# Designed miniproteins, single chains, continued (2): the designs that were tried, part 115

Each design is a single chain, and the fold is of that chain. pLDDT is the mean over its residues in the fold that is shown.

## One batch from the design tools (miniprotein)

Design m7991
Fold by ESMFold2-Fast:
Structure m7991 (fold): chain A 82 residues (1-82)
Amino acid sequence: MEELAKKTLEFAKKQAEEAEKKGDYKMAVIIEAAALGMEPGILQGDQEKMKEGSLKTVELAEKALKEGLSKEEAIERAREYA
């Protein structure tokens, strides 16, 4: 479980970096937020917690971006929930 969580976070981080390199900063934020929300569920082997966590962190990150907060602030909002 821990190895799977680590690989999932590493993959998401790489995907977020690729999105940022392409200029899609919103997608980069969403990918990173989703990965943060999934981590507790992955560590516990609970698919519903992965789904609920990622949905909440993505919602918080999108709301922050809509309110004019920076990418870094949006990620911090997601991290506070996770």
Scores: mean pLDDT 77

Design m7992
Fold by ESMFold2-Fast:
Structure m7992 (fold): chain A 86 residues (1-86)
Amino acid sequence: VPRLDPATAARIVAELLKKFIEALKQGNKREAAIYLTAASLHAVAGDLPEEVRELLLKASQAFDNGDYETAIKYAEEALKRAEELA
């Protein structure tokens, strides 16, 4: 499996999470799902810390359950951690 540079992956994840949060706040659930999925894939490919991957999993679970406020909360925490790694 091609491995992404962790710092590059962190920057991509941060940008994707910003787009996820904005799309979800605008009610664009389809676009939000695309950004969240892409963020999770890049976090795995870049071998980002388990804490970031766990926050992305929690955001995904909340999103799938229709709990968009909780999804944004976990995405914002993941974003902060990704920005520290970028």
Scores: mean pLDDT 86

Design m7993
Fold by ESMFold2-Fast:
Structure m7993 (fold): chain A 86 residues (1-86)
Amino acid sequence: GPAEENKRRGAQGVLAAGSGVGLARMRLSVAKLAGDEKEAEEARRRLEEAEKYYKKALEAYQQGDADKALEYGEKAMKAAGGGPPK
């Protein structure tokens, strides 16, 4: 029913946020291996931002707010993706 669909949507938001954190961690690791200090610093800030949105997505999911969980999941993914390439 609608309640089960709302719960599934909220879970998708949390999964998206977790994926964002994972991507940000991967980017930080790559930057560190490449020895690019500026890229590593940017990646670290992106990781912190993604982790904040992951926490917010979890809180929204626990409160039954699937729309907010999905929104925070998308924000975590965008934070992990960084800015424009140029």
Scores: mean pLDDT 84

Design m7994
Fold by ESMFold2-Fast:
Structure m7994 (fold): chain A 99 residues (1-99)
Amino acid sequence: SLDEALLESARTMAEALLASEDPADRAMGLVLKDLVEQGKVAEAMGMMLTTAVARALERRGLHEEALRLLEEAIEKADVSEEVKEKALRLLEEAREALE
């Protein structure tokens, strides 16, 4: 089905993000993985898009804007509190690395 294909795409992205040396990528990977495991197709697609936009901001040198976008997306995500806390801690590591 289309939903199964979209979740498979999201799962592949989550696995790639979790394998990244970038803490911001790993944060998004944790959130996306939880959404995929819950079968939340629309939310997983939204999270993939948000990640792509954040990467585009990063490439433009808009690092703080990228991190704010990711933080807002994580805070609003319908994921477990444990996943949310771990993801936000990884974003703090990413922010500290900009110093």
Scores: mean pLDDT 88

Design m7995
Fold by ESMFold2-Fast:
Structure m7995 (fold): chain A 80 residues (1-80)
Amino acid sequence: SREEFLRELVERIERERAELLARLTDPAAREEVERMAEFAKGRVERLVADPSVSREEVEAETERLLAAMRAHAAGLAAAA
């Protein structure tokens, strides 16, 4: 179901958020990761709700969003 699929994607985003936050000590970096996670959840919710978007496309975009969160967090850590 769409509800089950969305739940799985949100759980993946929340796991990534938790992992990144566990590795970050700077408050500004942590706040930025929190904002990215909320953006990613909203984005996948809209994509899952769109019947013109395939499951494969939603999964690809989710992976892109997770990769962007990881890359951004790494950049923030390097700048600190």
Scores: mean pLDDT 84

Design m7996
Fold by ESMFold2-Fast:
Structure m7996 (fold): chain A 81 residues (1-81)
Amino acid sequence: SELDEVLERATLLAWQGLVLEGRSEEGTALAKEMSTLSPEERIRRLRELAEEFLASPNPAVRQVAERLLELIREAERLLEE
């Protein structure tokens, strides 16, 4: 579904943010965690990561956060349909 495609893209982007912060093991764990969660739970988890990334001193990580929040908004829109 379009929702699943958006959530997969968001998960990969969140994984990229974790790698940029030297947290690649958490990125691998995130991918597995996401496969067990409902769409609503995945959106909540991704939002938590985006908020964390916005506080990063690394501008590349903050850019990932901004893109991640855009994908989260799209996922929320699709979920309301």
Scores: mean pLDDT 87

Design m7997
Fold by ESMFold2-Fast:
Structure m7997 (fold): chain A 91 residues (1-91)
Amino acid sequence: GTEEDIKKTLEELEKANKENPFSEEEKIEIEGVKVGHELARALEEGAPREELERLKERLIELLKQLSSVTEEQIREAEEELDRAIEEALAR
């Protein structure tokens, strides 16, 4: 999807939350999507390591708050994000 499509989806989710309040877990999932998008954009724009690491840590903290996410899935996500950051910084 384009950046515009992602922004529209996030705006629609925010409107939906105002009409029918999401659960705490759903709110964390939505925040995770927002942070994931910020990280993807930072990777594409060649943001400095400190910013990429900060966004990674924030995303991992959100994943840890989800009862449905296992410790193994969190580790795999962290490893995948570390790989993406190293690849972006090697450009």
Scores: mean pLDDT 76

Design m7998
Fold by ESMFold2-Fast:
Order: sequence, then C-alpha cells, then structure tokens
Structure m7998 (fold): chain A 67 residues (1-67)
Amino acid sequence: SEEKEKLIEEILRLLKEKFPELSEEELQHIRDGLEKQSIERLKGALDALKSDDEVIQRAALHELLRL
C-alpha cells in the first residue's frame, strides 16, 4: 500500500530527527515491525511521535522497539 509506505517513511523520519542516537540496526528492526502493522496502528504511532509531550514520544519509541 502506498499510504502504508508513506506512513512508515514519515515515522522513520521523525524517529531519526527526535532520537538521533538510534542505530541503523534499531531503525531496520522498527521498519520490519511497522511493515507488519495495520494502517490504523501506524497512524496511532505517528500521532504519538508528533505529540509535544516527550514522555509520550519516548513511550511510542519503546513500543516500536518491542515490535
């Protein structure tokens, strides 16, 4: 799905911007996990990462790393 791929790329772009300490291996793990998720789940993750609350952003990162 083109919509799904765009959501995944936007999530990964925000992760690189907000968490520059993430390794290439961690980013690849997250990408692989995101490809298995629904569009609705991806939209939820993106909304959490766009939050102005760093606690919500970090919680979203930890959830994505556990995929």
Scores: mean pLDDT 86

Design m7999
Fold by ESMFold2-Fast:
Structure m7999 (fold): chain A 72 residues (1-72)
Amino acid sequence: SDASWRAALARAEALLAAGDYERAAKMAYVLGNDPRAPADVRRRAWELAARAFEALGLHELAAQMRARADAL
């Protein structure tokens, strides 16, 4: 359901806010790659993954995530 996708994004966002960048990146990456998720959810997930990877110093991977979001 739309509510379950929003809940998953909210959990990933909360992990990012708490400084748990690795778990935030992993959750967001899984959401972005799920073809069952609506395009807007996947876009937001890729953006969240980019923010988490940036916080981890993984700048190339963050750029790849942003490119995926922009392509949606």
Scores: mean pLDDT 87

Design m8000
Fold by ESMFold2-Fast:
Structure m8000 (fold): chain A 86 residues (1-86)
Amino acid sequence: DIKEKIKEELKKEFKETKEKLKNELGIPKEELIARLEEELARARAEGREDLELEIQAVLDLLEDKESEAIEKVIEKLAEKAKEAEA
């Protein structure tokens, strides 16, 4: 099942990214979230939809909502695969 394999790979990658962010930045999780929320508000004010999506994905990771972030990526991949079949 290709969906299971993609899900496992994405979980591993997101786990590694989350650990890297915690270790390399050396600042509290709550402070990181606050900074990203400010950046998200700025991106919205500027109409930068691409940046909004990217910042939201990082926020979801930091708030331990990695499952939701993974699901969104899987949905996008499934849509792209369906487009290739059509």
Scores: mean pLDDT 64

